# Designed miniproteins, single chains, continued (3), part 33

Each design is a single chain, and the fold is of that chain. pLDDT is the mean over its residues in the fold that is shown.

## One batch from the design tools (miniprotein)

Design m9195
Fold by ESMFold2-Fast:
Parts: structure tokens; C-alpha cells; sequence
Structure m9195 (fold): chain A 70 residues (1-70)
């Protein structure tokens, strides 16, 4: 579980960078790759973080919101 949380946090950093560059294809690829490795609760955590980033929240806030789901 802790290893999956760290993978989710790292993915959120990479998604945030892709979104900053308006590279939505890369953001989607990162999400799709991770979702295949995650259970439903971990998927909810990743998607919660992604929604926060899309809403303009910081990477740190997105990570905190994802961690609260787990």
C-alpha cells in the first residue's frame, strides 16, 4: 500500500508537468499505465489527485487529497 501511494504521488507530479505543457496525451498515458496496476481504492486516489490538478490545485495539495483516499 505504501509503495502504491508513492507510485501515485510520483505519477501526480508527472501528470502535473504534462498538464502544465498542455500535453493531455501524455497525462492520459501516465494515468492509463498506473490504473492497470492499481486496485479500485488506489484508482480512486489517483483520480482524486488528477481532478485536483485539473481544478488548478498544487501538486502538493493533489498528493495530500490522494493520500486521504487511501
Amino acid sequence: DKEKLEEIKKALEEIAEALKNKDYKKAREIIDELLSKLDLKEQEALLTGEIALLDGKSVEEAKELAEKVL
Scores: mean pLDDT 84

Design m9196
Fold by ESMFold2-Fast:
Structure m9196 (fold): chain A 81 residues (1-81)
Amino acid sequence: AEVDAEIDAVGTAMAGAIRVSKALEQGNEEEARRIADEVAKVPGAREPLVGFLNFFAKLYENAGKTDLAQKLRELAAEVEA
């Protein structure tokens, strides 16, 4: 069903955003970009990935990690383009 496929895509996007955030925390921007590009190629995952990247950026900003928040927002903008 389309709803089940959308749920799988959203789950993939959330897991991807978590992996991207961890890679950025480790200073591995190349790996973060690779993961984001890979996840964005999954049908239906691009929009929820952008949403989760922006959500995690807000969490990092609230935690005082402004550089990580900026990198997540920049990556979200690139994925959306």
Scores: mean pLDDT 82

Design m9198
Fold by ESMFold2-Fast:
Structure m9198 (fold): chain A 120 residues (1-120)
Amino acid sequence: EVKLVESGGGTFAEGSSVTLSNKVSGIDFSKTTISWWRKKPGKGEQLIATINKDGSTSYAEEVKGRFTISVDYAKSTAYLNLSDLKKEDTAVYYSEALYYNEEVNGLVVARGEGTEVTVV
């Protein structure tokens, strides 16, 4: 069973930094694309960062330069570093893993339950 366990959320001061973690189990992490999404109060879901199997990264325009996605393959953990937090960064942050599932002979997505970040 594939599991994504997010941590690092909480309440933070404007201008501070936080690192969110996503521990991935049940899949070959080195062959998995990891994405971070967020849902702000009253807004739709937004893709904010992706790290691909080849190590290449992409970011939404509004978070470029402030957010950094990374992975630790030895720990099977993906990270999202949020720097220079703004009140507008208040959201539920959740991770997704895109991986090949041989039982269904196709690509599937597993999603974490999310972690809340509140900026005050």
Scores: mean pLDDT 85

Design m9199
Fold by ESMFold2-Fast:
Structure m9199 (fold): chain A 71 residues (1-71)
Amino acid sequence: SFVSSILNVMSLTAKEKGDDTLSKKLQDLSDKAKNGADPQKIIDETQQLLTDAGKPDSAASLKQSMEQQLS
């Protein structure tokens, strides 16, 4: 799954930067995407998670990239 793969990479990046909480939440979303969760719902939850983590620019860029790939 494209969405799952991106979320997994982001989870690993967050862990490498020492943000274990964000890493775990991104991994949970990746696992939900692998298990057939609605891609748009996962995108929306990822957008909210990154915004809440203080990364609104990253959230906006990722949302655009994910939605473009699903089109």
Scores: mean pLDDT 78

Design m9200
Fold by ESMFold2-Fast:
Structure m9200 (fold): chain A 75 residues (1-75)
Amino acid sequence: MLVEQQAEALVKQFESAPNLETQYKYADMVASSIPDPELSAEVRARLHDAIATSKNSQELKERIKEILTEAREKL
């Protein structure tokens, strides 16, 4: 529930971002909210990869949901 809301909010922020650097900053902010430094680094790297390699907004949204769901399961 919280994970889906965060994923949708993050996708909307990425769509509204004026440049790629701002999209990475949004990903960094999400990762920084994770108290475990190892998990935070993993989520940051995976979000950066998703931004770089996703072909469309739907693919990006699904990948963000996957990343955040897996992170939540490890907490």
Scores: mean pLDDT 75

Design m9201
Fold by ESMFold2-Fast:
Structure m9201 (fold): chain A 74 residues (1-74)
Amino acid sequence: LTPRERETLLTIAKLTVEKERPPSISEIAEALGVSRATVSRILDRLEEKGLVARTKSGRVVLTPEGVYEVLKLL
């Protein structure tokens, strides 16, 4: 994973715990200080790797493999 991909996974995990629900792309963009378009491109890469999935409502969830990657970063 690139440093930005790792930071994005950690941010999704942190927001999920803090908000007790999956974050939106806008919430991830605000937390990372980048545009929604930038987050969308990073999420496309993470989804290709099987580390995140998007819900029907457009929320972002960690897959079991994504959770495992987050645990390796801690």
Scores: mean pLDDT 85

Design m9203
Fold by ESMFold2-Fast:
Structure m9203 (fold): chain A 84 residues (1-84)
Amino acid sequence: AAALRAEAARHFALGVRAAQEGDLEAALAHIDRAAAALEAAGLPAVAEVVRTLGRELARALAAGDEAAAAQAAAEFDTAVVAAL
């Protein structure tokens, strides 16, 4: 469980970085891997938040829309806490 959670955190961080660099394809691929690791760790509700709201955050970051990215990040954080 701990190793899969660490893998998920690494892939999510890589996805956010790729999105900030404008590489949406790489960002979405990393987010999908993070979600798969969370699902394998027994956290399917958190995996679904990462698959849905995590992708929306990545798109906002890749678009350079600071307001949309801030809103998406807040919604993501709230949903992750609720899913835990």
Scores: mean pLDDT 85

Design m9204
Fold by ESMFold2-Fast:
Structure m9204 (fold): chain A 58 residues (1-58)
Amino acid sequence: MSEEQKEAAEKSAKGAAEMVKAGMSERAAFDLARQQVLEAGASEEEAEEAAKKGIEEA
C-alpha cells in the first residue's frame, strides 16, 4: 500500500473498532471501514483485511 492508503486503512480500522465499542454491529462497522479503504484506492483484499483487523481490536 502507498502511505495514503496505509493511513486510510489504519484510520478505518480504528474507526471500526470504536464504532463496535459504541454499539454498532460488527457487519456495519466492517462494511464502512472496507468502503473507506477502497475509496483511498486500496485493493479489495487490503480493504477487507484492514476492516477485519479493526473489528478484532474492538
Scores: mean pLDDT 76

Design m9205
Fold by ESMFold2-Fast:
Structure m9205 (fold): chain A 103 residues (1-103)
Amino acid sequence: APSAAERAAQAAAKAAAEARIAEIRAMPTEELRARLIELGAPAEVVEQMDREELRAALVMIGLAEASRAGATAATAVYQEELRRQPAAARAAAAKWVPDGLPK
């Protein structure tokens, strides 16, 4: 069974993920583009993306980070947010990293 410390860590990771999603939702388009470029996204791809596509890309990055960290509660929060986004926006965001991502 998970310890009290493990449960607290999962709860903290979930809260951090929810706060990050709220921050992403509040960001203007230009800040979303700047953030993705800072994270290594190609500028030519980012310039062609609309706000919903930029949000989807940042959520996908958050999901990948949470998954690598083993933060299952945070991973679930990012997956739920991604499912709420338009399918076209998710598809466009996925084109940024079509090769080399675990499927």
Scores: mean pLDDT 76

Design m9206
Fold by ESMFold2-Fast:
Structure m9206 (fold): chain A 83 residues (1-83)
Amino acid sequence: TLEERYLGVIKAIEKATSELPKEIAEKVKEIILENSDELPDKLSDEEQQKFMNSLKEKNPEEREKNVGEVVKELAKKIKEELE
């Protein structure tokens, strides 16, 4: 279900952001989960497509890998921009 896909995405986001300061981790989560329209400003077309495909991916491992990579790049950019 869509809920199961979202739970997998949330788990991957939490794992990828676990090493980040709370403020940056929360901002990454907000952009991905609530304000996905901001993704084009932060991510490349390839990274955006990879994230969108991960939400439709039936394989949980592939989905978590793709989400983790996108979250890592987004978090890095946000950290640099906010500081």
Scores: mean pLDDT 69

Design m9207
Fold by ESMFold2-Fast:
Structure m9207 (fold): chain A 57 residues (1-57)
Amino acid sequence: GEAEKEAELEELERNAVRAILEGDEEAMEEYIRKIGEILGLPEEKTEASIAQAKKAM
């Protein structure tokens, strides 16, 4: 349900932040892509988020 999707998004966001802090680009890209899929974001916005995260690393 909705609550399950929210919990999954929170876990993926925490994992993405951890990957950024650890410098794990592969894990970061995977988590951000999964977030984008759940949210129904267009590929262009998902790629922009990945590019921004790489600059923060």
Scores: mean pLDDT 81

Design m9208
Fold by ESMFold2-Fast:
Order: sequence, then structure tokens, then C-alpha cells
Structure m9208 (fold): chain A 85 residues (1-85)
Amino acid sequence: SEVTAMVARAELERLGRPEEAERAAELLRRGDFKGARRVVAEALIELARELGHLEQAEEAERLLKRGDYLGALRVAREALEEAGL
């Protein structure tokens, strides 16, 4: 949906990931929800690692590799929330 694409773009842009924001938005607009979730999850996992939340980043990456995109997003977002983001 367009609303979902706008939210994903705004979230990633706010976190300093404008290239990933545009990629996720393009995937969502064409109905590739799986691809969009992967792009968002990978960007949030990388940011969690940069912030020193290594265990949560590793757990989220493991979930992503298993195809659990929503689980990966949840764990990565929890790490970012702990960092005040």
C-alpha cells in the first residue's frame, strides 16, 4: 500500500538510510512486500550493529535468513528503541 511505502521511507530516512528508504518504497509500490521487508530488516540490522547491539543484530540476521522477516524487524527495532531511536 502507498501508506505502508510512505511509512517505511520516512522511518529509514529518519534513521539516515535514504537509499534503502527509496528501495523499500519502490518494492512496496510494486507489491513486493517480501523484498521490502528484507531491505528494511537489513538496514535496521546494520544500524543495530553500528550502535553496538551485536547480539540483537545477530539474532535478527538469523531470523531473516530463516525467512522470518517480521521477527527480524521486531528484534532489530527493539535494539534501536534501546538506543533511543
Scores: mean pLDDT 81

Design m9209
Fold by ESMFold2-Fast:
Structure m9209 (fold): chain A 60 residues (1-60)
Amino acid sequence: SMTRRQLRRERVFALIAQGKSVREIAEELGLSQATVRRHLRELEAAGVIRRAPDGRYELA
């Protein structure tokens, strides 16, 4: 549902703020890395995170 997707996206955002990798976020939330990357793309599209020069995501 939209509400479950929003809560999951917020948790992904919080873990990015803590400096967690895609792998660590996937392990902590019980998600596939593909699902985590989908949420990261949604957050990037919303302008709240960006890609660092090393290719990882960070807060915008």
Scores: mean pLDDT 80

Design m9210
Fold by ESMFold2-Fast:
Structure m9210 (fold): chain A 86 residues (1-86)
Amino acid sequence: LTEKQELEAELALLQMELSILKKAAEKAETKEELEEVKARLEKLIKRLEELKERAEKVDPELAKEAEELKKEAEELKKEIEERIAA
């Protein structure tokens, strides 16, 4: 695999993980379950930031997709934090 292909594959996996976390948040019934999803989102956000930095050197459009996905993950994290605080 080229570096670009590796980054594209990693971004696709992170997109799938965010989708899974969105569904996990929707079905969460307890604050403990929400805290677990939040912890997984924090790890996902860090991985997306790292991917974005790597992608900026290879493909600016891929870096932009990673940034957009990171914003979605951060928005979901804020929603979960509000649900935990309620």
Scores: mean pLDDT 86

Design m9211
Fold by ESMFold2-Fast:
Structure m9211 (fold): chain A 79 residues (1-79)
Amino acid sequence: SRLEKSREIAREIGREFRETLERSAELAEKLKEKYNLSEVEQDVVRLLISSLEEKYPGELSDEEIQEKALELLKEWKKL
């Protein structure tokens, strides 16, 4: 029973982690296609999306995350 519970928790954590990675990758790929981003810019945007999801979990729509990530990318490119 306790072992079953631990296995269920481990599976849920793994699922959440995978879903977060897949979502950030999918959104970054969409932005790359739409705005013709470089591979480096796509990697930066993916990290920015992950950071935004961590700071605002479930609070931002996909469109809002994409918009905020692009604005942050523009600021990063000025450095």
Scores: mean pLDDT 78

Design m9212
Fold by ESMFold2-Fast:
Structure m9212 (fold): chain A 74 residues (1-74)
Amino acid sequence: SEEELNKLLREIEELLLANHEKIQALSPEQQAELNALIAEMQEIAKQYLEGKISAEEAIERLKELKKRIEEILS
């Protein structure tokens, strides 16, 4: 659902905000990987808004991105 999609996007934003200090301490390689994941998240949101992918597909892709972001921040 669109509510689930919006909640997931908010959870990712809150995760990044909560880990702001840790992100600043990441290696250049980890920062580049994190920035690539954020760019991919923006692209998924854009594709959903343009009607190119379903909400279900967007949610599944965003869940995978959230896991990868959590791994970098661990």
Scores: mean pLDDT 86

Design m9213
Fold by ESMFold2-Fast:
Structure m9213 (fold): chain A 62 residues (1-62)
Amino acid sequence: KKKEEEIKKIAEEYVKQIAEGKKTREEVAAELQQRVKNGEITGEEAGRIGAEIDRLLAEAGL
């Protein structure tokens, strides 16, 4: 569904930034919290994005 695809795209972009050394996993977590505070995403969506990031990082051996 639309939200699932959006969550995957956001997670993939953050994983790319972490893999390239541009952001840490902690910085990404803080940024997701800020996006929730700004009303860009819900807390549930932030949790789902975080879980997908962790899955992709594990798959990449990071």
Scores: mean pLDDT 82

Design m9214
Fold by ESMFold2-Fast:
Structure m9214 (fold): chain A 59 residues (1-59)
Amino acid sequence: MTEEELRVRKLVFEAAKAAAQGNFDEAMKLIEEALEIDPTNERAKRLLEQVEKRKKIQS
């Protein structure tokens, strides 16, 4: 696993934790950082879609 892959995985995990806590703005920021490093990361894209959907329902 490359150093960049490890960073992306850490950002996605942190974003998932933020989303679970209802901190959608923080989650989106972390996902955006992950996608800036790896714009093809499917896990980050899936999480972004889930966070956007949940944010619309919560607001």
Scores: mean pLDDT 80

Design m9215
Fold by ESMFold2-Fast:
Structure m9215 (fold): chain A 85 residues (1-85)
Amino acid sequence: NAELRRKAVRLLTAGNILLVAGEIEGDPETYRLAADTYEEAARLFEQAGDKEGSAIAYENAAVAYRLAGDTEKAEEMQKKAEELR
C-alpha cells in the first residue's frame, strides 16, 4: 500500500524534526510527541508490509520515549523492533 507507506515516511520525518526540537528545548513533552509520532509511523509501515521501516520507526520511538522518561513505553517499542528484525 503506497499511500500508507508515504504517510509513514512523512510521520518518520516529522518525528525526526520533533526529536531535534526536544534536544534544543530540553522538554520531555516534545520528546513524547516525537515518540508518539514515530510509533504511529511504525504502525503504518507494518500495515504497508514494510517490516524494516517499521523496525526503524519503533527503534526511534524507543529512544524518544526513553528521553521523555517513559521507560515502560521505551521497552515496549524496543521489543516490537526486535520482533521485526
Scores: mean pLDDT 87

Design m9216
Fold by ESMFold2-Fast:
Structure m9216 (fold): chain A 108 residues (1-108)
Amino acid sequence: MEEKAIEYFKKAVDYELEGKVDEAITWYIFAKAYSKNLDKKKVAEIYLEAGKRALERGDYETAVRAFKKAIELDPKNAEAYRLLAEAYEKLGKVDESEKWRQKAEEIE
């Protein structure tokens, strides 16, 4: 059942990041039906991986949103802070990039 919960949660995250709120809510409900104990760190990892995919395809705005969610769910993951800084750098937001890079160093 956890495999189905993770699959449905991945769909929900992808819809959320596309701004398709109603579809995201539907898949979150399905995911919750298959796992009551889905760990926050597992959810953070799903957002982190979605952000990495967005970054690789050049969708930097989506990458920023995904990495912020990963940090919210797992604030001790220094990799998420570094990737957020990289996404901001790609968007030309130098001040934001520097801020999040510094936060990554504070966690390590």
Scores: mean pLDDT 81

Design m9217
Fold by ESMFold2-Fast:
Structure m9217 (fold): chain A 60 residues (1-60)
Amino acid sequence: SSGAEYTELGDQALREGRREEAIEYYRKALAIDPNNIAAWLGLRALVEDPTPVEEEWKKA
């Protein structure tokens, strides 16, 4: 299904260290199937982790 495909793309992006792309893919999976537990868990882990952008610009 399309939701499962986006979850797989999110997992692949995570394995490659592309957190922002993984978040986008998990969000797309959830837009198709809001009850996609795998996508929800992936998104939750990424949102609770430090972002690649740590707001360094806020002090500049």
Scores: mean pLDDT 71

Design m9218
Fold by ESMFold2-Fast:
Structure m9218 (fold): chain A 102 residues (1-102)
Amino acid sequence: MKGREARRAGNYEEAVKEYEEELKKDPKDAEAQLNLGKAYFLLGKFEEAVEYFKKALELDPKNKETVENAFWIGAVLVGIGKTEMGNELIDLALKADPSLEA
């Protein structure tokens, strides 16, 4: 729920600040890492988004929302020509949950 209200209001820059403050308090908060990745993606900051999705997957590879978001965002990145970073996220998501390919 932290930062979700700012994202729903379309204020993704404020959401980034809120999640960065959350990560200062708990650097291993996989949900905050995932939400920061989503906020950066919506801002068009794809390199930052990928980095935070990678951190979220490393911290909580069994979280279905994290794995599904990383796979979906990876596929979108491939579709817009960001093939190397998109494939990296897809590979990490499939390593966490191989059933996504089946």
Scores: mean pLDDT 78

Design m9219
Fold by ESMFold2-Fast:
Order: sequence, then structure tokens, then C-alpha cells
Structure m9219 (fold): chain A 70 residues (1-70)
Amino acid sequence: SIEELLEELRRLLREAGASEEEIEELVKAIQEGNFDRAERLLVRLITTSENPEAALRAAEVARRLMEALS
């Protein structure tokens, strides 16, 4: 479900070292269909994360959400 994917995304973003503000910004961009902003935020997360495995998993879940909402 969308709710389960959103919860998984939030957990992976926290594991990747994202702040609660950054998590809320990304989730809001996805929910609003602002996929350009969501992709920019994901690229920033992947580039700056100290946990690249978690960041990549978060990006995969985020892209699945964006596809489901398209």
C-alpha cells in the first residue's frame, strides 16, 4: 500500500541520516506530484549520505511511490 511504502521511506531516510525536515520535504514533494523536486532531493541525499546503502534503498522506495502516483 502507499501508506506502507511511505512508512518504509521515512525509516530508510532516517537510517540514511536525513533530518526530519528533509524527510517531510521529500514526502511532501512526492505526495504533491512534484517529482522534479523529489528527484533533486534524492540526488542530494545520495550524494551527502554517510550510509549510501540506506540512501539507495530510500531512492528505490521513493521512485516506486512516484510511479504509483503517476
Scores: mean pLDDT 84

Design m9220
Fold by ESMFold2-Fast:
Structure m9220 (fold): chain A 60 residues (1-60)
Amino acid sequence: SSQADLNTGTVEEAVRVAAENSKDPEIQEARKTDYERALELARERIARMAAIGREAARAA
């Protein structure tokens, strides 16, 4: 992996946030829930796009 001084602040912040979250299991659970929700929404969007594609193919 590459590393640059300009992103040192971002890396430092990420490490600090991870340390804080490790102390709070409640925050860890919330993060997991948000990720799962995002995946569910992405899956629904893909299904809708597929349905639209099938409808367009039949209409054409």
Scores: mean pLDDT 65

Design m9221
Fold by ESMFold2-Fast:
Structure m9221 (fold): chain A 68 residues (1-68)
Amino acid sequence: MISQEELDVAIVEIQVAVLKVAYRNDKSPEAAKEAIETLKKLKERYKNVSPEAQKLIDEAIKELEKDL
């Protein structure tokens, strides 16, 4: 059975992965800024979610910021 916590973590992981893939296919500065903004909103919405999910969001933001 999937708990609410497990579902929330999975949703965050999927969204982070999708944003990273999208950015790799379109490496424009606008795409990077949009992805970073979306990730920051995800982090705020899921601030009490698993530390693993928070770490994935933080790492994705840092990776995108390096290309700006």
Scores: mean pLDDT 74

Design m9222
Fold by ESMFold2-Fast:
Structure m9222 (fold): chain A 95 residues (1-95)
Amino acid sequence: VSVSENATIETTRAEGEDGRVRLTLKVTATKDGPIEITVRNPLARPARIRVKVYDENGNLVAEKEAVLDPGGEITITLNAKKGETYTVEVEIEAV
């Protein structure tokens, strides 16, 4: 997982169970404007990637799901204000 240069990321939780990887990330905007959150399929096989983004109040503000080939990417764009934080949940499941 990566973010654009105007944001920072921190992994708050990482779990792997039954062929699924779940990550919980904290993303903080460092300036006003659009931030991009990119998730790449790290597996040597196709995987279903689900990304959910929650604001500071726990409201779902964005989500995407895709089946990605090895090295494929999914990107979510958010319009943020400096200092805003988001909780990003990523699920990676081999198909």
Scores: mean pLDDT 79

Design m9223
Fold by ESMFold2-Fast:
Structure m9223 (fold): chain A 84 residues (1-84)
Amino acid sequence: IRVSLHVASEEEAVEIGRRVMREAGHLAVGVSGSGDLAEATAQAIAQARRAAAAGHDVLILTPSSPEEAEIGREIAAAVEAALA
């Protein structure tokens, strides 16, 4: 199961992701706008593929900032396409 969360802050996204991983065995994929988009996308896809292969659900978290949220949506779309 894939779940996308829009949160008020990056700190909240990290806390929610950590809690979901601890309690439900999902893998949270955090997205940030600090790096190369291509590298961030490749890393997110690799993490999602490993999680899917292990039978874990993938949770994609996007920051609330407009620029980072847009980058997060692009990475999320690429991850979804790679897992399809």
Scores: mean pLDDT 57

Design m9224
Fold by ESMFold2-Fast:
Structure m9224 (fold): chain A 80 residues (1-80)
Amino acid sequence: SLRELGDELVAALEKAGKTDLARQAREHFDRAIELLEKGAPLEEIWREVRALYDAVMASGDPEARALAEKAANELFEKAR
């Protein structure tokens, strides 16, 4: 689930010592889930999380990168 992937992503970032990025991940992921629950279009949801996704990919942590990719795929599946 998106909630579980978000929790795993935050945990991976915390473990990697990226505390500020983990906090941003929690905030943006919670907002993205809220938008999904309200039936917002994919474009709006993606706009919310795009900067976070880019920052996670730039972080160099392979576990966080894999989780971000899984979360993006799950988001695209649910928002169609």
Scores: mean pLDDT 80

Design m9225
Fold by ESMFold2-Fast:
Structure m9225 (fold): chain A 65 residues (1-65)
Amino acid sequence: SAAEEEMRRLAAELVEAVKAGDEERAEQLSRELVRLIILHPSEALVAIANEAGREIRRIKEERAA
């Protein structure tokens, strides 16, 4: 769906913002992800957001090591 494609795009941009240390951009993209879920509630969108969260966790752990 268009919402799933947009969610994947936003999730990918969020991961890149986190990698770049762009806190302002990451916060903006996080708000956009939440807004998209509120407007188009689906298990698929939540799953995409959760996958992005796991990737962000991995990136932060790698930087801390």
Scores: mean pLDDT 84

Design m9226
Fold by ESMFold2-Fast:
Structure m9226 (fold): chain A 70 residues (1-70)
Amino acid sequence: MIEEARRLGERIARAVINHAKSQNRKITDEEIEAVAQAARDHMLFNGYTPEQAEAAAEAARELLEKYRKE
């Protein structure tokens, strides 16, 4: 389900955000894209559909971009 895939993407993004906060550093555009790609690849490798993989990648990117603005 797409909603479940989005939640998985957000969990991946949250782990990255927590790590960035612990280092008192910003997240770069390159890192956002790398994390989105990693989420997509992880989902596909584990047998999720391309639509679910893209939903996870999109959710991760959205959350990381929101953190970057704050």
Scores: mean pLDDT 83

Design m9227
Fold by ESMFold2-Fast:
Structure m9227 (fold): chain A 68 residues (1-68)
Amino acid sequence: SSLDEKFEEMKKKIEEAVRAGDFETAKKLAEELGKLLKESGLSDEEIERYEREVLGAFLRAADAVARA
């Protein structure tokens, strides 16, 4: 599968884990994603782009939990 598809799947799983209060799973997925990005030979700019997208998704999920 493509890196983008795998990234989107992991991002959604991280959001879902955060919303469910499963912080342990969220951490594990975030670590796996970080390793994937580094091992994929991406440029610093590409890694930064992915990190911004993950941060945005994480903040959105955390905001939803904080309001619940």
Scores: mean pLDDT 76

Design m9228
Fold by ESMFold2-Fast:
Order: C-alpha cells, then structure tokens, then sequence
Structure m9228 (fold): chain A 67 residues (1-67)
C-alpha cells in the first residue's frame, strides 16, 4: 500500500490558522490564472471565499478578475 506520509506538503507560509480547504481552492485559482483559465480561476476564488469569507487575497483576486 502507498504510505500516507504527506501531511503538510504545502509551503510553511501557508500553515497559518486559515481554513485549509479555502487555501487549496485559492491555490487552484492561482494555477488557473497562470494557465490563462480566468473563468476557472474565478470559480476557485469564489469557492475559497465561501469557505473563508475573511480571505482577503481571494477577494482581491476575484475582484480583479471581474473586470
């Protein structure tokens, strides 16, 4: 069986007291932006805000994409 050894594969800067699900969606949004998939990026940022409405980075990114 494959060992489940990756408990914190994310960078240390992401280990704050934020909702980890919201952080995952935010990262997926950034990856979509890099790939040029702006609609997917908006979708992921909206999901991050649904999980953590205080997530300012996701809010700012979504606001920028809505223009």
Amino acid sequence: MLPELELTPRPASVLADENPEAVEYFQKGLEALVAGNFEEAKKYFKKALELDPKFEDAKDALKALEK
Scores: mean pLDDT 70

Design m9229
Fold by ESMFold2-Fast:
Structure m9229 (fold): chain A 69 residues (1-69)
Amino acid sequence: SSEEKRKEAVRFSTENLLKVSETAEEVIKKAAENKDKLFEFAERIGEALKEGPELAREELERAVKELLE
């Protein structure tokens, strides 16, 4: 039924929002613990921005990955 689909969508959205919240909290915590890396990441992202938004996005993704590893 359509009601079951709505319940499933609400549950899925809630679970995803909770997961995003947990991940965001961990990223913030890791960033606070690694202030020196934040300055390094800012310089790398800033340099990539001079070449374009796509490269800046790739550098940001790399920086987040390094922070979480």
Scores: mean pLDDT 71

Design m9230
Fold by ESMFold2-Fast:
Structure m9230 (fold): chain A 79 residues (1-79)
Amino acid sequence: SSEAFDKIYEEEAKRVAEELPAWIRQKAEENGGYLTEKDLIALSARLVIAKGRLEELSDTEVRFINEITGEEVVVKVKK
């Protein structure tokens, strides 16, 4: 890869990771406190490029962690 491509990819991964906490909170608020299956699919797609991780806390809760800032969001999942 060229240096320019590597920098673009890294900056995109950082932006996605930084945007995800706010996006997760907004989607949960829109749904009455839960991420839907559609939201989880969208989140999983974004995590392919993000510097972030998901931890399953239970069958109904997940935690997102921004690997750059350490910011965490715990959110309920409606399966």
Scores: mean pLDDT 79

Design m9231
Fold by ESMFold2-Fast:
Structure m9231 (fold): chain A 99 residues (1-99)
Amino acid sequence: SDQLIQKVEELLKTIQRVISMIKENSPKEEIIRQIEKAIEIAKEVYKLAPESLKPRVEETIKLLEKAKEEVKKGNLEEALKLLERARGIAFEIYMELQK
């Protein structure tokens, strides 16, 4: 589905923006808003995804939700690790959809 591929690309770009914002020491509230945007995109990906990919999308959502909580606590190093893992899974989903 072209729509699903476009949404996964948007998810990847949004996660990358969050990672960049943390590294650039952007305001905490802006980082949280961008993670929330990534979560909403990931939920749209979940609705469009074939059953075989839904577990990976669900894991991506859970990692983004955990990253948001770590940002709220000021644990930016842990948040980065969770975001990198979420980006990795989203990229695997993207590659699978292009086969």
Scores: mean pLDDT 91

